# Designed miniproteins, single chains, continued (5): the designs that were tried, part 42

Each design is a single chain, and the fold is of that chain. pLDDT is the mean over its residues in the fold that is shown.

## One batch from the design tools (miniprotein)

Design m17531
Fold by ESMFold2-Fast:
Structure m17531 (fold): chain A 63 residues (1-63)
Amino acid sequence: MEEEERKRKEAQEHLKRADTYLSNGDYDKAIEEYKKALELAPTREEQLRVIGHLLRAIGDKLE
């Protein structure tokens, strides 16, 4: 099995958890999960996408 695909799936799981926390207003946990997704994102494009989500969560926390 390709390592990249495994990491991508794990990153997606963390993104889903982050989205759930974000929806519940738990910005600190959402940020934590986005950071985990970022470390697992196998390509620059996917890393940039996760960074976008992370910046959004930080913005929502700060308002």
Scores: mean pLDDT 80

Design m17532
Fold by ESMFold2-Fast:
Structure m17532 (fold): chain A 124 residues (1-124)
Amino acid sequence: MGTVGIIGSNADKLIEGAIEAARETGKDLTVVAARPLPSGRAEVTVTHYNAETGEVKTERRLFPDLEAAEAFIREELEKSKGNVRLLVRAINASDFDIEVAKNVFTYLLEQGDTSLREIELPSV
């Protein structure tokens, strides 16, 4: 099962794009997304997509800070070793088009490269 890690304030659109890409490619996917909160804490959303059933399951966890949340994401990526793995950093990225996110994740999932890829989205 592939895993996508996301770190950023606008993670919801990236999560939606990744799940739509998983639906389009017919592949199981786990999306682990960390969002910084105004309190200095971080929220992590773990979303599992099952391609056989079409089921989407979501779990939320609170972390003391973004560093702890990123450590958890990296642990989940290590558990997926041998599968497609991506880490997307979008801390200062502007609004994402869900269709653009879907197309990018579809391309990456179809490549089938199992090396960990890290993508940094530039400040806009």
Scores: mean pLDDT 79

Design m17533
Fold by ESMFold2-Fast:
Structure m17533 (fold): chain A 78 residues (1-78)
Amino acid sequence: DELAKRAEELIEEAKKTKDLKKLEEAVELAKKLVEQGRYEEAARIYARASQVAAEIGDLEKAKEFAELAKEALVKYIE
C-alpha cells in the first residue's frame, strides 16, 4: 500500500534526520488511512511517529501522536 509505505518511509527519514516536518507528513498520511477506515495501519503509524517524536525530544508531539494512535486503535477494535 502506497500510503502506509510512504508514511513509514517518512518516519524512518525523520528518525535519521531529526526532521519533525517529515514526521508531520507521515501523520497526515495516517489521517488519510483513518478516512479510509484503515485504523490498524493508522494506529501503527501514529505510534511509531510518537516514538520518533519522543526520541527527537518533542514530548508534546509525542503525546499528541500517542493519543491519535489510541483513538485509531479504539476504532479498530470496536
Scores: mean pLDDT 85

Design m17534
Fold by ESMFold2-Fast:
Structure m17534 (fold): chain A 67 residues (1-67)
Amino acid sequence: MTEEQERLDEANRIIAEALRKKGVRLQPAGGKATYPTLEEVQDALIAMARAAGLSDEDIEKIREAFK
């Protein structure tokens, strides 16, 4: 309840920040607006979750939540 949800919530927060930073940089840097697709966002989410030390089951929960 606390530990699992906290890790999930933290992973989501990290991904949101990383996505925003890349979004801002992509627009002024590339000249072309290439926003990440939902699949790319999910991939980044999983990578961040792994870095945060989430379990395989927690990662699967994240994926199911997005569906």
Scores: mean pLDDT 59

Design m17536
Fold by ESMFold2-Fast:
Structure m17536 (fold): chain A 63 residues (1-63)
Amino acid sequence: MEHTELGREYLAQGKFEEAQRHFLAALLADPNNAEAWEGIGELLESLGRHEEAKRAYEKAKAL
């Protein structure tokens, strides 16, 4: 399974630390992966880090 798919799977399970690791790995391979940026935004929202989530969504939207 690709890192973006794994990140989404862990996020759906509430495993935020695992989700973050996989989304970051996806971005390391491709910094223009809009789906990984969206996943990071959703994860940051779940953690209450709303300002950082907005920035991640803005990056995804720009791609």
Scores: mean pLDDT 82

Design m17537
Fold by ESMFold2-Fast:
Structure m17537 (fold): chain A 59 residues (1-59)
Amino acid sequence: TIDELIKELEKKIEELRKKLEELKNDPNSSKEDIMKQQLYLESTESLKTMVLWVKRKES
């Protein structure tokens, strides 16, 4: 269901934030890996916003 998707996206966003923090604190991390993780986090947050709007219309 759409509610399950929202819950999954929220979990994913939390995981991505934690991973991004770990990458930033790891001196062996590449800048490219950090940038990819930032983009993935931002894209996932935007997707959640769109899904919430779809849920409002379907309700």
Scores: mean pLDDT 82

Design m17538
Fold by ESMFold2-Fast:
Structure m17538 (fold): chain A 84 residues (1-84)
Amino acid sequence: DAAAERAAALAGELARRAALAEGLSEEEAERLAAEAAARTRAILADPEKAARLAELLREEAARSSGETAAALQAIADAAEAALA
């Protein structure tokens, strides 16, 4: 559960930063962050979906760079930990 909550928190923070970078309001960024966290928790409740999410996050991190790649790797690490 702690690993799933960590993954959800990291996904929410990434979504918040992305929304603000796109020029969305703080209110919209908070909503998108909450939605991303809730979706991550829902996905991690299913081991098959959790494994697929970790795989997709690793693939996206490999196509990214810098802080975004590091954030995606951290979410993938937490999602994999939730499977153990």
Scores: mean pLDDT 83

Design m17539
Fold by ESMFold2-Fast:
Structure m17539 (fold): chain A 60 residues (1-60)
Amino acid sequence: SAEKEEAEKKVKEIIDYLEKTGDADEAVEKFLKLLEENPELREYIKEVADKLMEERDKKR
């Protein structure tokens, strides 16, 4: 659970970085690194990222 909480926090930080800077290449690189460092949480990280990106799109 603590690992999932930390992964979720890192996903949120990456999306916040993307929103602030618009640097999609750097954001993608950060996501790929997070997935490589947390292979057991890959599906969870993807689900969290999808939800946060969906919320971002709804605000536009």
Scores: mean pLDDT 78

Design m17540
Fold by ESMFold2-Fast:
Structure m17540 (fold): chain A 99 residues (1-99)
Amino acid sequence: SLEEEMEAGVVEVALATFLTVAKTPKPLTDEDVEAAAKTVERAIELAKSLKDKELQERLLESAERLLEALEKRKEELSEKAKEILEKARERLEEAREEL
């Protein structure tokens, strides 16, 4: 539906914004990683609510790109930030198996 497309679009913009932050050569704070992980969780929950399988797949792919970008910088992150990323990764993989 148009409403599903609009809601997916808003979350995709948020994911793209955090992807830009993740790819910028500036130190990532715990707050940056927490905000990015919450956006990934938002994308997963929205994907689960959607009936459109193409939109669902698109949201999960966008969330994957953000997690991959953050994981590439894992060695510079705090232990807390690493744990947050690991939990977000587990949730994304679980969502893919459910959907």
Scores: mean pLDDT 86

Design m17541
Fold by ESMFold2-Fast:
Structure m17541 (fold): chain A 90 residues (1-90)
Amino acid sequence: SEKEEVIRRGLRAVADILQLSRTHSPQEVLDKMKAVYEELKPEVSPEVAAILQETIDRVAKMLEQGASDSEIRKVLREGAQEVVEALDKE
């Protein structure tokens, strides 16, 4: 049950981030992802934590390089899919 609760929380966090990406700036979405990462990191597998960190790092670099909102949102969706797939394996 505890493991199922962590998985449900992770899936909800991914859904919330994807919803925010439709109406908020990439910077605001990145800030939310960082907050989610700090909350979930002690409870999720190292693989899920690594995917979250890699996605955060990629988005941060893209913002610094002046990438378009659409390009950043694509990376966010790809990272979200990888997190969902990793959580399903837990």
Scores: mean pLDDT 79

Design m17542
Fold by ESMFold2-Fast:
Structure m17542 (fold): chain A 68 residues (1-68)
Amino acid sequence: SAYEAAKRAFRSVVEKTEDEEKLAEELQKAARDLVAAGYPKEAVLRAATEVLREAGLEHLIPLVEEAV
């Protein structure tokens, strides 16, 4: 599903990016790329919210919301 694919994309960004400032940029880029590729905004936001909550990065959720 679009939701599961988006979750994998956000998990990959979180796992590979250690610098928090760069992480915010990469999360916003991933969100924009997914929406541009035709993924529903609702699925992208739901996926980002769940992945960021699991990682203890809830403070970055508003930045993803701004990107979509």
Scores: mean pLDDT 86

Design m17543
Fold by ESMFold2-Fast:
Structure m17543 (fold): chain A 68 residues (1-68)
Amino acid sequence: SAAEEKAHKEQAAAELAVGAVEHKLGVKAEALSATVEGDVATVLVRADGKLYRVTIDSATGKITVEEV
C-alpha cells in the first residue's frame, strides 16, 4: 500500500540520517522524525544533547547535516 511504501521510505531516510550524523560526530544518534516529499527527505536527529536537521536529496545524492 502507499502507506507502507511511505513508512519504508521514512524508515530508510531515518537510518541513513542517523548513520550520517554518527559518522560525522563519532557518537550515537537517534532519529526523532522523518518526512519524505518526492526525492527529498528531512530527518530530525538527536546526538550528544544537540538537535540536527538532515536533508537527503535522492535526485542529487546530496546529504546535508545542520545543527538546529
Scores: mean pLDDT 84

Design m17544
Fold by ESMFold2-Fast:
Structure m17544 (fold): chain A 81 residues (1-81)
Amino acid sequence: MARVRVKVTFEDPSRLAEALAGIFEAARAAGAKRVTYTRVDENTVEIEIEFPSLEQARRAAEAIVDVAKKYGAKSVEVEIE
């Protein structure tokens, strides 16, 4: 089992809900087993996603970064383990 942790910061918090929906869809499409998130502040969320394999986690991480940037993320930090 592999984990992807994504920390996303937005300049505009109104886009956060749309970004989260897009990220969850990307994770599900990549075969995520579990998705959890914590709202760190008004502009920042931390998302933890579990995948069956490291290969799926890597593909998902790329898609998630693209989705976050599409929704106007100021910064995206990704950890895969």
Scores: mean pLDDT 81

Design m17545
Fold by ESMFold2-Fast:
Structure m17545 (fold): chain A 67 residues (1-67)
Amino acid sequence: DRRARAEALARRIFGDELAEGLARGWSVDEIEARALARVDALPLSPEERQIARDTVRRMADAWRAAL
C-alpha cells in the first residue's frame, strides 16, 4: 500500500526530528520544517511526497494543539 508506506516513512522522519527537537528546545515550527525538508530530499513520486508532507503537517498540528 503506497499510502501506508508514505505515511509510515513520514511518521518515522517526524519522530526522529521531534526527538532531537525536544532535546534541543526547538519549536514545533522548526521540527516541522526539518521533517518536511527531509521528505522533499527523498526520491518519492509526487503523490507519495504529498501524502508524506500531509502526514508531517498533521503530526505537527497535533503537537501545536497539545501546547
Scores: mean pLDDT 86

Design m17546
Fold by ESMFold2-Fast:
Structure m17546 (fold): chain A 83 residues (1-83)
Amino acid sequence: GKEEEKKKLEEEAILALRDMELGEEDIANSTDPTVYAAGAILYIGAAFNAALLYERAKKLGLEIENPEAREAVERGLELLGLG
């Protein structure tokens, strides 16, 4: 059902938010270029995933209502210049 698909999308978006937070911490706190690069890749990848989840939700007629899931989508769209 629509409710199950919505929950899956929101859960995936929340995971993307956590990955963005981890990547941001690595970027902010690392003096190692390898850790910095890994953090940047994690952040960008998670942001891209959040934007794709938003597009999937729109196509399915699903509204993302969970606050953390909405934050992930908003951050992803802003980073990619789509929000």
Scores: mean pLDDT 84

Design m17547
Fold by ESMFold2-Fast:
Structure m17547 (fold): chain A 96 residues (1-96)
Amino acid sequence: SAERAEELALKAAELALKAVRLALKGKYEEAKKVIEEAKKALKEAEALGASEEILEKAKKAIELAEKATDPSLSVEQLIGLEIDVIGLLLEIERLM
């Protein structure tokens, strides 16, 4: 259903946020594992026909989470990525 597809895209973005927060704690390997779970949820959302606008926002959240796994980033840069992912989550919820 459309609702199931959108819920999976939202889940992908929520997992992306969890990964950024794990990176903020220095838990990079756990963050990478959660990103792989987010990618699986996104692929399922796409297969079930989630809207292109919702899919694009969820994809961007995952891309920001992948950037967060760079251990050379400052805490300030990681906080910026967290804020951006929260913004994408709110945009997805508004479109549901």
Scores: mean pLDDT 90

Design m17548
Fold by ESMFold2-Fast:
Structure m17548 (fold): chain A 74 residues (1-74)
Amino acid sequence: GLAEAYASLSPVERAVLETLAQHGPLTVSEIARLLGLSQSTVSRAVRALEARGLVRRDANGRYSLDRAGLGALA
């Protein structure tokens, strides 16, 4: 389920998901600043999460939780 999928994520990937859940749609730069991480670290994490269907990117480069992808894992 969703809990098992979440448990399979790296600590960085979990931190990114929690940040997006709390703050809404964010760019890689905004996530990096909030977490105190490099943009390259965050960029890698959001790509992994997007490949898993857990986040989506809008036309303005902002990432948000993908409700359809999260629902498919629950």
Scores: mean pLDDT 79

Design m17549
Fold by ESMFold2-Fast:
Structure m17549 (fold): chain A 71 residues (1-71)
Amino acid sequence: MKEIEEIEKEIEEKRKELEELKKELEELEKKGIKSLEDVIRLTALKLQIIGLETEIELLEKRLEELKRKYG
């Protein structure tokens, strides 16, 4: 069941990336939006967060499928 372990590791890595992006978003929000560059960064961070959340959800669904087939 090495495939299950590999997917679990990938989910953990993406969750760590998600936490870092959320931390950057929080820091940017704490500083306040002061420039056009801040607006661009805020938008980019929100899109990256949504992307990672979607990837994690798809990986979790695949993990559940593997657990159903192979225990």
Scores: mean pLDDT 82

Design m17550
Fold by ESMFold2-Fast:
Structure m17550 (fold): chain A 71 residues (1-71)
Amino acid sequence: SNLAWAYNNRGAALLRLGRYEEAVEDYTRAIELDPNFAEAYYNRGLALLRLGRYEEAAEDFNRAIELDPNL
């Protein structure tokens, strides 16, 4: 749990730096550690949008909504 949050937070920092591929890797690691981590799916979706990977982004947003409709 704490490690999943650490990867998610590092991913957010990488996203702010414009390092979108590395952000996707960190969010993917957060999801591997916590498959119900709605925020990590949402944040990976944002990074994927910036990369133009629209179908993968839509899948991640759908999963985030399924896990937490109030996110």
Scores: mean pLDDT 91

Design m17551
Fold by ESMFold2-Fast:
Structure m17551 (fold): chain A 88 residues (1-88)
Amino acid sequence: MGKLSENAVTSFYQGDYQKAIEYYEKLLAEDPDDPRTWYNLGLSYFFLGDYQKAIEAFEKSLELARKYGDLGLVKKSEELIKEAKEKL
């Protein structure tokens, strides 16, 4: 369980956003309702410059964060959606 998540995070911090996306997509194939994984997928697209896909991932994270009452993630997702839209 931990290794796939650790590989995603490690790839992200190494600047390998394409590989991070691959690992986060695999995590979402196992659990599509994890708002944190959607948020991290959005960050990976954001740092690649794919702002449209980043917005889509952050909007999914926001929907799930609202459902589960994660107010901190709601705020972060809203802020990054705004920032990504400003870059379009």
Scores: mean pLDDT 87

Design m17552
Fold by ESMFold2-Fast:
Structure m17552 (fold): chain A 98 residues (1-98)
Amino acid sequence: LKEKGLEAVKKGDLKKATKYAMELVAQGKYEEAVEVIEEAIKAGLKPDGLTYYVLGEAYKGLGKYEEAIKAYEKAMELDPSLRPILEEKIKELKAKLE
């Protein structure tokens, strides 16, 4: 999955890269999911709200709650329709940081 995600990045296919990163998150392969999305960003692909949402889920799985909150906030900026779900997730993570 990581290799397929990185190949999608090389081909400029953000939608496939995000899909493979989401599958990596579902498998608990959070570090690999972060790597795929970070490489997409470095390659100049324009991430959407779903891409940052998946990045937030991966950081959350790694226990990187501050990074997860930042990714969720970026996801809401790019896709305001995610706000109700992501505000709840951000509140839960802020509680864990206290």
Scores: mean pLDDT 84

Design m17553
Fold by ESMFold2-Fast:
Parts: C-alpha cells; sequence; structure tokens
Structure m17553 (fold): chain A 93 residues (1-93)
C-alpha cells in the first residue's frame, strides 16, 4: 500500500520518496487523514513549514481528534516563530 511505503520512506529519512508515496495514497483515498498527517511530517523534516501546516490542517479537517496532527501543527508554528499559534494547537494535543 502507498501509505505503508510512504511510512517506510519517512522512517528511513527519504522525505522526497515519502512525499511521492503519500500523494499517491491521497489520490486513491482523499479522506486518508493519516496520509495527510504523514505528508505534513515529511514536509516539516524538509523545513517546508507552510506545506507542513497545510497538510496537518487537512488531516484535522478529516479527523478533528487527531492528537498527532495538533502536536505537529504546534511544532511547525514554533519553527515559524508563531508561539501564540503553537500554544493553541499544543493545548489540543
Amino acid sequence: ADLALGNAFLAAGNYNNAISSFKKAIALDPNNAAAYNNLGIAYLNLGDYNNAIANFEKAISIDPNNASAYFSLGIAYLQLGKAANADAYLDKA
């Protein structure tokens, strides 16, 4: 499965291949909150904080109880220097 392949690339630190695999998973299932969350993590590791935030927000839109996505949003906002935004999301994690 593309999600499992993406997870393997993410664990290996191969973020570009992880992104490709998660995008394929999303193309097959646009409501796959886990794929959006993990795509956000791959972008976060590449320092692409804006794309990371967009994907974490999409994951939360699909699954509002996704504690991992809230935590990761907090980290992304901290990296952008937006402490007030970070605090709001970390309180939900």
Scores: mean pLDDT 84

Design m17554
Fold by ESMFold2-Fast:
Structure m17554 (fold): chain A 88 residues (1-88)
Amino acid sequence: MEAVLEGLIKTKEPVSEEFIKEVEELLSKYPGATLEVEGNTIRLSARGSVEDIRRLRDELVRLLERPDVAMAALFLFVDGRIVSATLL
């Protein structure tokens, strides 16, 4: 059973290098994870087991509970089907 997490994060100001490093560190455990940063927007994708990707989502929610994040949307897919949407 394969899971995919897709994330869209918007910060109040242009994304800091420190914040980018924190997200990259979290994604480093997931081979083939993608991270795109454009101004104040971060787009990410990670693929793995359902257990691992649910753990990643929970770690991301904790990381995103910070005053510089304006909004975030995390979508969890299992076997090509959306099973969870988390909006911050």
Scores: mean pLDDT 83

Design m17555
Fold by ESMFold2-Fast:
Structure m17555 (fold): chain A 72 residues (1-72)
Amino acid sequence: SAREELEELARELERLIETSRDPEAVREAVRRAKPRVLELLRKLGASEEELEAAERTFEAVMTRVAEAQALR
């Protein structure tokens, strides 16, 4: 189901963020997952507000990864 696929994607991203020592790899994975996650949320009936919140969450993660990269 779309919900199970979204949960699987979330777990994969979480593992990568937790285990990866390469900010570029994390950024690449987040970039690749973002459009798919948003599509799955739409299929599950997410509101525009929920989609905007999810998009802001992805942007926040990307900013955090970039900041971590700049400090190294």
Scores: mean pLDDT 76

Design m17556
Fold by ESMFold2-Fast:
Structure m17556 (fold): chain A 63 residues (1-63)
Amino acid sequence: MEEAKELAEKARKAIEAGDLNTARDYISQLALLARKLREEGKFEEADEVWRLVNELSHLYLDA
């Protein structure tokens, strides 16, 4: 979960800076992390990371 929070914070900062390419990369890394967590059977953690992906994707599209 700390990895996911760090990636989410970096994505938010990139969106605020107008660096949408960097923001997209961090959002993609979060999506890959969520996928790995599901493969490990950590469904609650995967769902939490997917919520971050969804939130950041909305911010990205509005930027």
Scores: mean pLDDT 82

Design m17557
Fold by ESMFold2-Fast:
Structure m17557 (fold): chain A 57 residues (1-57)
Amino acid sequence: MSAEELQAEIDKIDARIADLKAQIAKTTDPLERQFLEGMIALLQGIKSFLEKKLEEL
């Protein structure tokens, strides 16, 4: 995978995290909030892994 492809995936993850944070701000359901927070944590983990791979290129 190229550096450009890795950066594109990171950018997509950043956009998704921003969208999920906006959804959390609008929700009053604690279960929905917990689910969205879990998704953000998972995406942040994937982003960290991809950033490390990009640094190694």
Scores: mean pLDDT 84

Design m17558
Fold by ESMFold2-Fast:
Structure m17558 (fold): chain A 59 residues (1-59)
Amino acid sequence: SMIEEAIKLAKKYGVSPEEAFEILVKKEMEILSQNPSISADEARELAVKKAEEELKKLK
């Protein structure tokens, strides 16, 4: 679930689960908007990857 992925990212990057969740939702919505034929699983995987890239920039 999005909540479980957000908790994992929060622990890994030292942010709140709420902040990680907001970043994940934002990235997944961007991916779905740009790629309307993408599967939900692929969109989630890409959203996690993009969220990690954004969180790494906040170093």
Scores: mean pLDDT 80

Design m17559
Fold by ESMFold2-Fast:
Structure m17559 (fold): chain A 75 residues (1-75)
Amino acid sequence: AEELLAYAKELEEEAEKLEAEAEKLKEEAEKLLKEKPDDPEAQAKAKELLLKAEELEGIAALLKAMAAYLKKKAT
């Protein structure tokens, strides 16, 4: 029971780290688009950052779902 809650907490902490990284990538992409709106290279880089952020958010969502399942089983 306690072990399931501990594991769930580890998954939630990992998910939070991935979400924080995704937010940083989104901020960098937004900054590039604001500073260089007509630069094709900046636009391409911003798209790469946004795609990476989306991937990290997806992984974080899966980790949170697993953590929620483990918490429900522990209760």
Scores: mean pLDDT 84

Design m17560
Fold by ESMFold2-Fast:
Structure m17560 (fold): chain A 63 residues (1-63)
Amino acid sequence: DAASEAAREATKLPGVGPEAAKVLAQGILDGLSKEEIMERLASLPGVDRETAEKAAEIGEKAR
């Protein structure tokens, strides 16, 4: 599952825990845009803008 693999890869980023990985995976499965996924990730505690952007890029490439 590309969404699960992207989420696992994103957990290698500092600040991306299991909750952020779940949000990324769900966003990919729901067909959300990179921008929408980035906003949702950045809204999580412990996830800064730069980390959210990198995680969203991982999700986009996994499509």
Scores: mean pLDDT 79

Design m17561
Fold by ESMFold2-Fast:
Structure m17561 (fold): chain A 61 residues (1-61)
Amino acid sequence: SQYRVDLLIPLLSSPNPELRRLAALGLGRIGDPRAREPLEKALSDPDPAVREAAREALERI
Protein backbone atom coordinates (compact mmCIF):
# COMPACT_ATOMS: atom_id res chain seq x y z
CA SER A 1 0.00 0.00 0.00
CA GLN A 2 2.86 2.44 0.76
CA TYR A 3 4.40 2.00 -2.71
CA ARG A 4 0.98 2.36 -4.41
CA VAL A 5 0.29 5.70 -2.67
CA ASP A 6 3.72 6.99 -3.81
CA LEU A 7 2.87 5.94 -7.40
CA LEU A 8 -0.74 7.20 -7.44
CA ILE A 9 -0.25 10.67 -5.91
CA PRO A 10 1.89 11.91 -8.89
CA LEU A 11 -0.82 10.61 -11.28
CA LEU A 12 -3.26 13.17 -9.80
CA SER A 13 -1.09 15.73 -11.71
CA SER A 14 -1.19 13.79 -15.02
CA PRO A 15 -2.20 15.73 -18.16
CA ASN A 16 -4.60 12.81 -18.86
CA PRO A 17 -7.88 13.36 -16.95
CA GLU A 18 -8.74 9.62 -17.04
CA LEU A 19 -5.46 8.83 -15.26
CA ARG A 20 -6.20 11.58 -12.66
CA ARG A 21 -9.68 10.07 -12.09
CA LEU A 22 -8.31 6.52 -11.70
CA ALA A 23 -5.56 7.76 -9.34
CA ALA A 24 -8.17 9.47 -7.12
CA LEU A 25 -10.31 6.30 -7.01
CA GLY A 26 -7.25 4.15 -6.26
CA LEU A 27 -6.16 6.43 -3.40
CA GLY A 28 -9.68 6.21 -1.93
CA ARG A 29 -9.60 2.39 -2.04
CA ILE A 30 -6.22 2.35 -0.26
CA GLY A 31 -7.54 4.79 2.39
CA ASP A 32 -4.08 6.09 3.35
CA PRO A 33 -4.28 9.50 5.10
CA ARG A 34 -1.18 10.67 3.17
CA ALA A 35 -3.54 11.08 0.20
CA ARG A 36 -5.82 13.59 1.98
CA GLU A 37 -4.09 16.84 0.91
CA PRO A 38 -3.50 15.71 -2.72
CA LEU A 39 -7.17 14.64 -2.98
CA GLU A 40 -8.38 17.93 -1.48
CA LYS A 41 -6.44 19.73 -4.24
CA ALA A 42 -8.10 17.41 -6.80
CA LEU A 43 -11.51 18.79 -5.67
CA SER A 44 -10.49 21.89 -7.72
CA ASP A 45 -9.62 19.87 -10.86
CA PRO A 46 -11.02 21.28 -14.13
CA ASP A 47 -12.58 17.87 -14.99
CA PRO A 48 -15.87 17.19 -13.12
CA ALA A 49 -15.28 13.41 -13.15
CA VAL A 50 -11.92 13.92 -11.37
CA ARG A 51 -13.60 16.22 -8.79
CA GLU A 52 -16.30 13.58 -8.10
CA ALA A 53 -13.69 10.79 -7.77
CA ALA A 54 -11.68 12.94 -5.29
CA ARG A 55 -14.85 13.64 -3.26
CA GLU A 56 -15.67 9.90 -3.06
CA ALA A 57 -12.05 9.07 -2.16
CA LEU A 58 -12.00 11.61 0.71
CA GLU A 59 -15.05 9.87 2.27
CA ARG A 60 -12.84 6.76 2.72
CA ILE A 61 -9.89 8.55 4.34
Scores: mean pLDDT 83

Design m17562
Fold by ESMFold2-Fast:
Structure m17562 (fold): chain A 91 residues (1-91)
Amino acid sequence: DPAKEAERELEAIKREVSERLGGPEPETVFELIERRSRLLLEENPDQAAVAPEMLAESQRLADLKAIVLMEEAKKNNDQKTLEYMERVLNS
């Protein structure tokens, strides 16, 4: 189940960033991306080397969140959210 796999992966990343950086779990995908990026920079301070990885991770986290939101929207028969998520995944 791709949605369950995406949710499991997001939960694992949330736990990792919260355990390593401290503070509350990220509430939004933007907060998750920001904290994940900080972890990457802590592990490798070479910003030039890490920038492509940060961009790839940001896209991956956004895609995972979109998969979860699309599954929720399907259950709730929310066509507007489905159309929005489809555009996000293609961006």
Scores: mean pLDDT 74

Design m17563
Fold by ESMFold2-Fast:
Parts: sequence; structure tokens; C-alpha cells
Structure m17563 (fold): chain A 88 residues (1-88)
Amino acid sequence: HMLSEEELEELIKRAEERAKEFFDTYWGKAIDLVREALERGLTVEEVAKLAKERGYSKNEIILAVTLVGMEQRKFDEAKKVIEEIKKE
């Protein structure tokens, strides 16, 4: 089952809404970073670098990279960035 561009955008929107509902208190920074990244057209690598520079936790960076990668259809690139973060 191939996700259309519109289905992918809707999936990301729902993922953002659910992420905000379930861990808003602790991981709100990750959601804010995702919004900034999408507005500025940042790559998953740039998102990871920016989050590290701002002192985000590994979990916050992983969440932000995952959501941005899904939106940009760069999920394999996002997985590579996440793997590098986990090794640090």
C-alpha cells in the first residue's frame, strides 16, 4: 500500500497532534523544532545538528528527526541520523 503525498501529510499532522497530546509536557521542544524545521525547509541532518546545539535530549532529537523525515519522504535518511544519535 503506497501512501499518497496527501495521505503522508495527513499522517504527519495526526502524528504531531498525538505526540503533542501524549507527551506535551516533556517533549514540547521536539514538536516546536518540527514546526520550525518544516517552516524553514531544514533537512533531517540540519534538524539533528540544530537540536544538539540547543541542548535537546536524544529522545527529543529522535522524535523531531522522525517527524521531519516522514514529511519530506526522507525516512531512510532520518533512520541514518537517528542511528548516529543513538551511538553518541
Scores: mean pLDDT 74

Design m17564
Fold by ESMFold2-Fast:
Structure m17564 (fold): chain A 80 residues (1-80)
Amino acid sequence: ASVEEARAYFEKGLELYEQGKYEEAVEYFEKALEILEKLEPDSPLIALTKLYLAMAYHQLGKKEEAREYGEEAFRLNKKL
């Protein structure tokens, strides 16, 4: 896996999110996040990916997952 591959997964997730395919969007955002956390743990893309995961889980009615990812994204943005 590579950071370039993680970015491609993030972009695919965003495309799926825009199409209303929230479950598929989650899969691609989670793939992007797994690569980023292993290869580039200080990447600002991690906070953005967690924000979109929170939004996608919110659209799916999964309140706990949405809350957890949203709180993590907020904490990462406060470090900037």
Scores: mean pLDDT 83

Design m17565
Fold by ESMFold2-Fast:
Structure m17565 (fold): chain A 74 residues (1-74)
Amino acid sequence: MELSEEQRALLDSARETLLSLREAQPNLSDEALRTIADWIRAELEAWAREHLSEEEVAVFMAELDRLIAEVLAE
């Protein structure tokens, strides 16, 4: 299933935020970065539950979790 343009923009913003934090703070621990990622996940989950159907929330959150895992693996 393809994500909407708005959903992709939110995911792109989350990815850029995490990458920018890693670049700006190279001494940031993996634990701290994971904590920030969890906070971003919670905020986007709240947005998704308010604006999307339950099925769309599942797809959006699965893609967000994949994106976070990819960034943390870099």
Scores: mean pLDDT 79

Design m17566
Fold by ESMFold2-Fast:
Structure m17566 (fold): chain A 56 residues (1-56)
Amino acid sequence: IEELYQEGVKAYENGDYEKAAELFRKAMEEARKQGNYDLAIDYGALAAEAEVKARK
């Protein structure tokens, strides 16, 4: 989870919003599978934000 989040942040900072959205969605899935629904919600929000920026 943490590694996926860090990679997503780096992609976001580099302006690669499509990759950031994908990585944040993966982090969301892992958090949900581990029963950490609060973290899954946070990562889902980050993924949605990155997706919106990717599309402009």
Scores: mean pLDDT 80

Design m17567
Fold by ESMFold2-Fast:
Structure m17567 (fold): chain A 80 residues (1-80)
Amino acid sequence: MFLTKEQLERIAEELGLSPEVKEKLRKLYDLMEKASPKAKIFAEAQLGVLILARVMNPDLSDEEILKQLEEIIKEVEKLK
């Protein structure tokens, strides 16, 4: 699934994510634009799983989402 930066921001808004999480998503997206195809596919898959987890479990905290996003960013950076 191809997510534009605007689509990602819209999804974050619809899920009620904090400004801190939204900033981390923006950082991840910026990294993905410069990443290898392998890193992009990995990041898109992981982000999809994380979004689904929040949809299925609204009690999943913004802090936990932030930690998961930081792990995804770290892995994307390692694949560069």
Scores: mean pLDDT 78

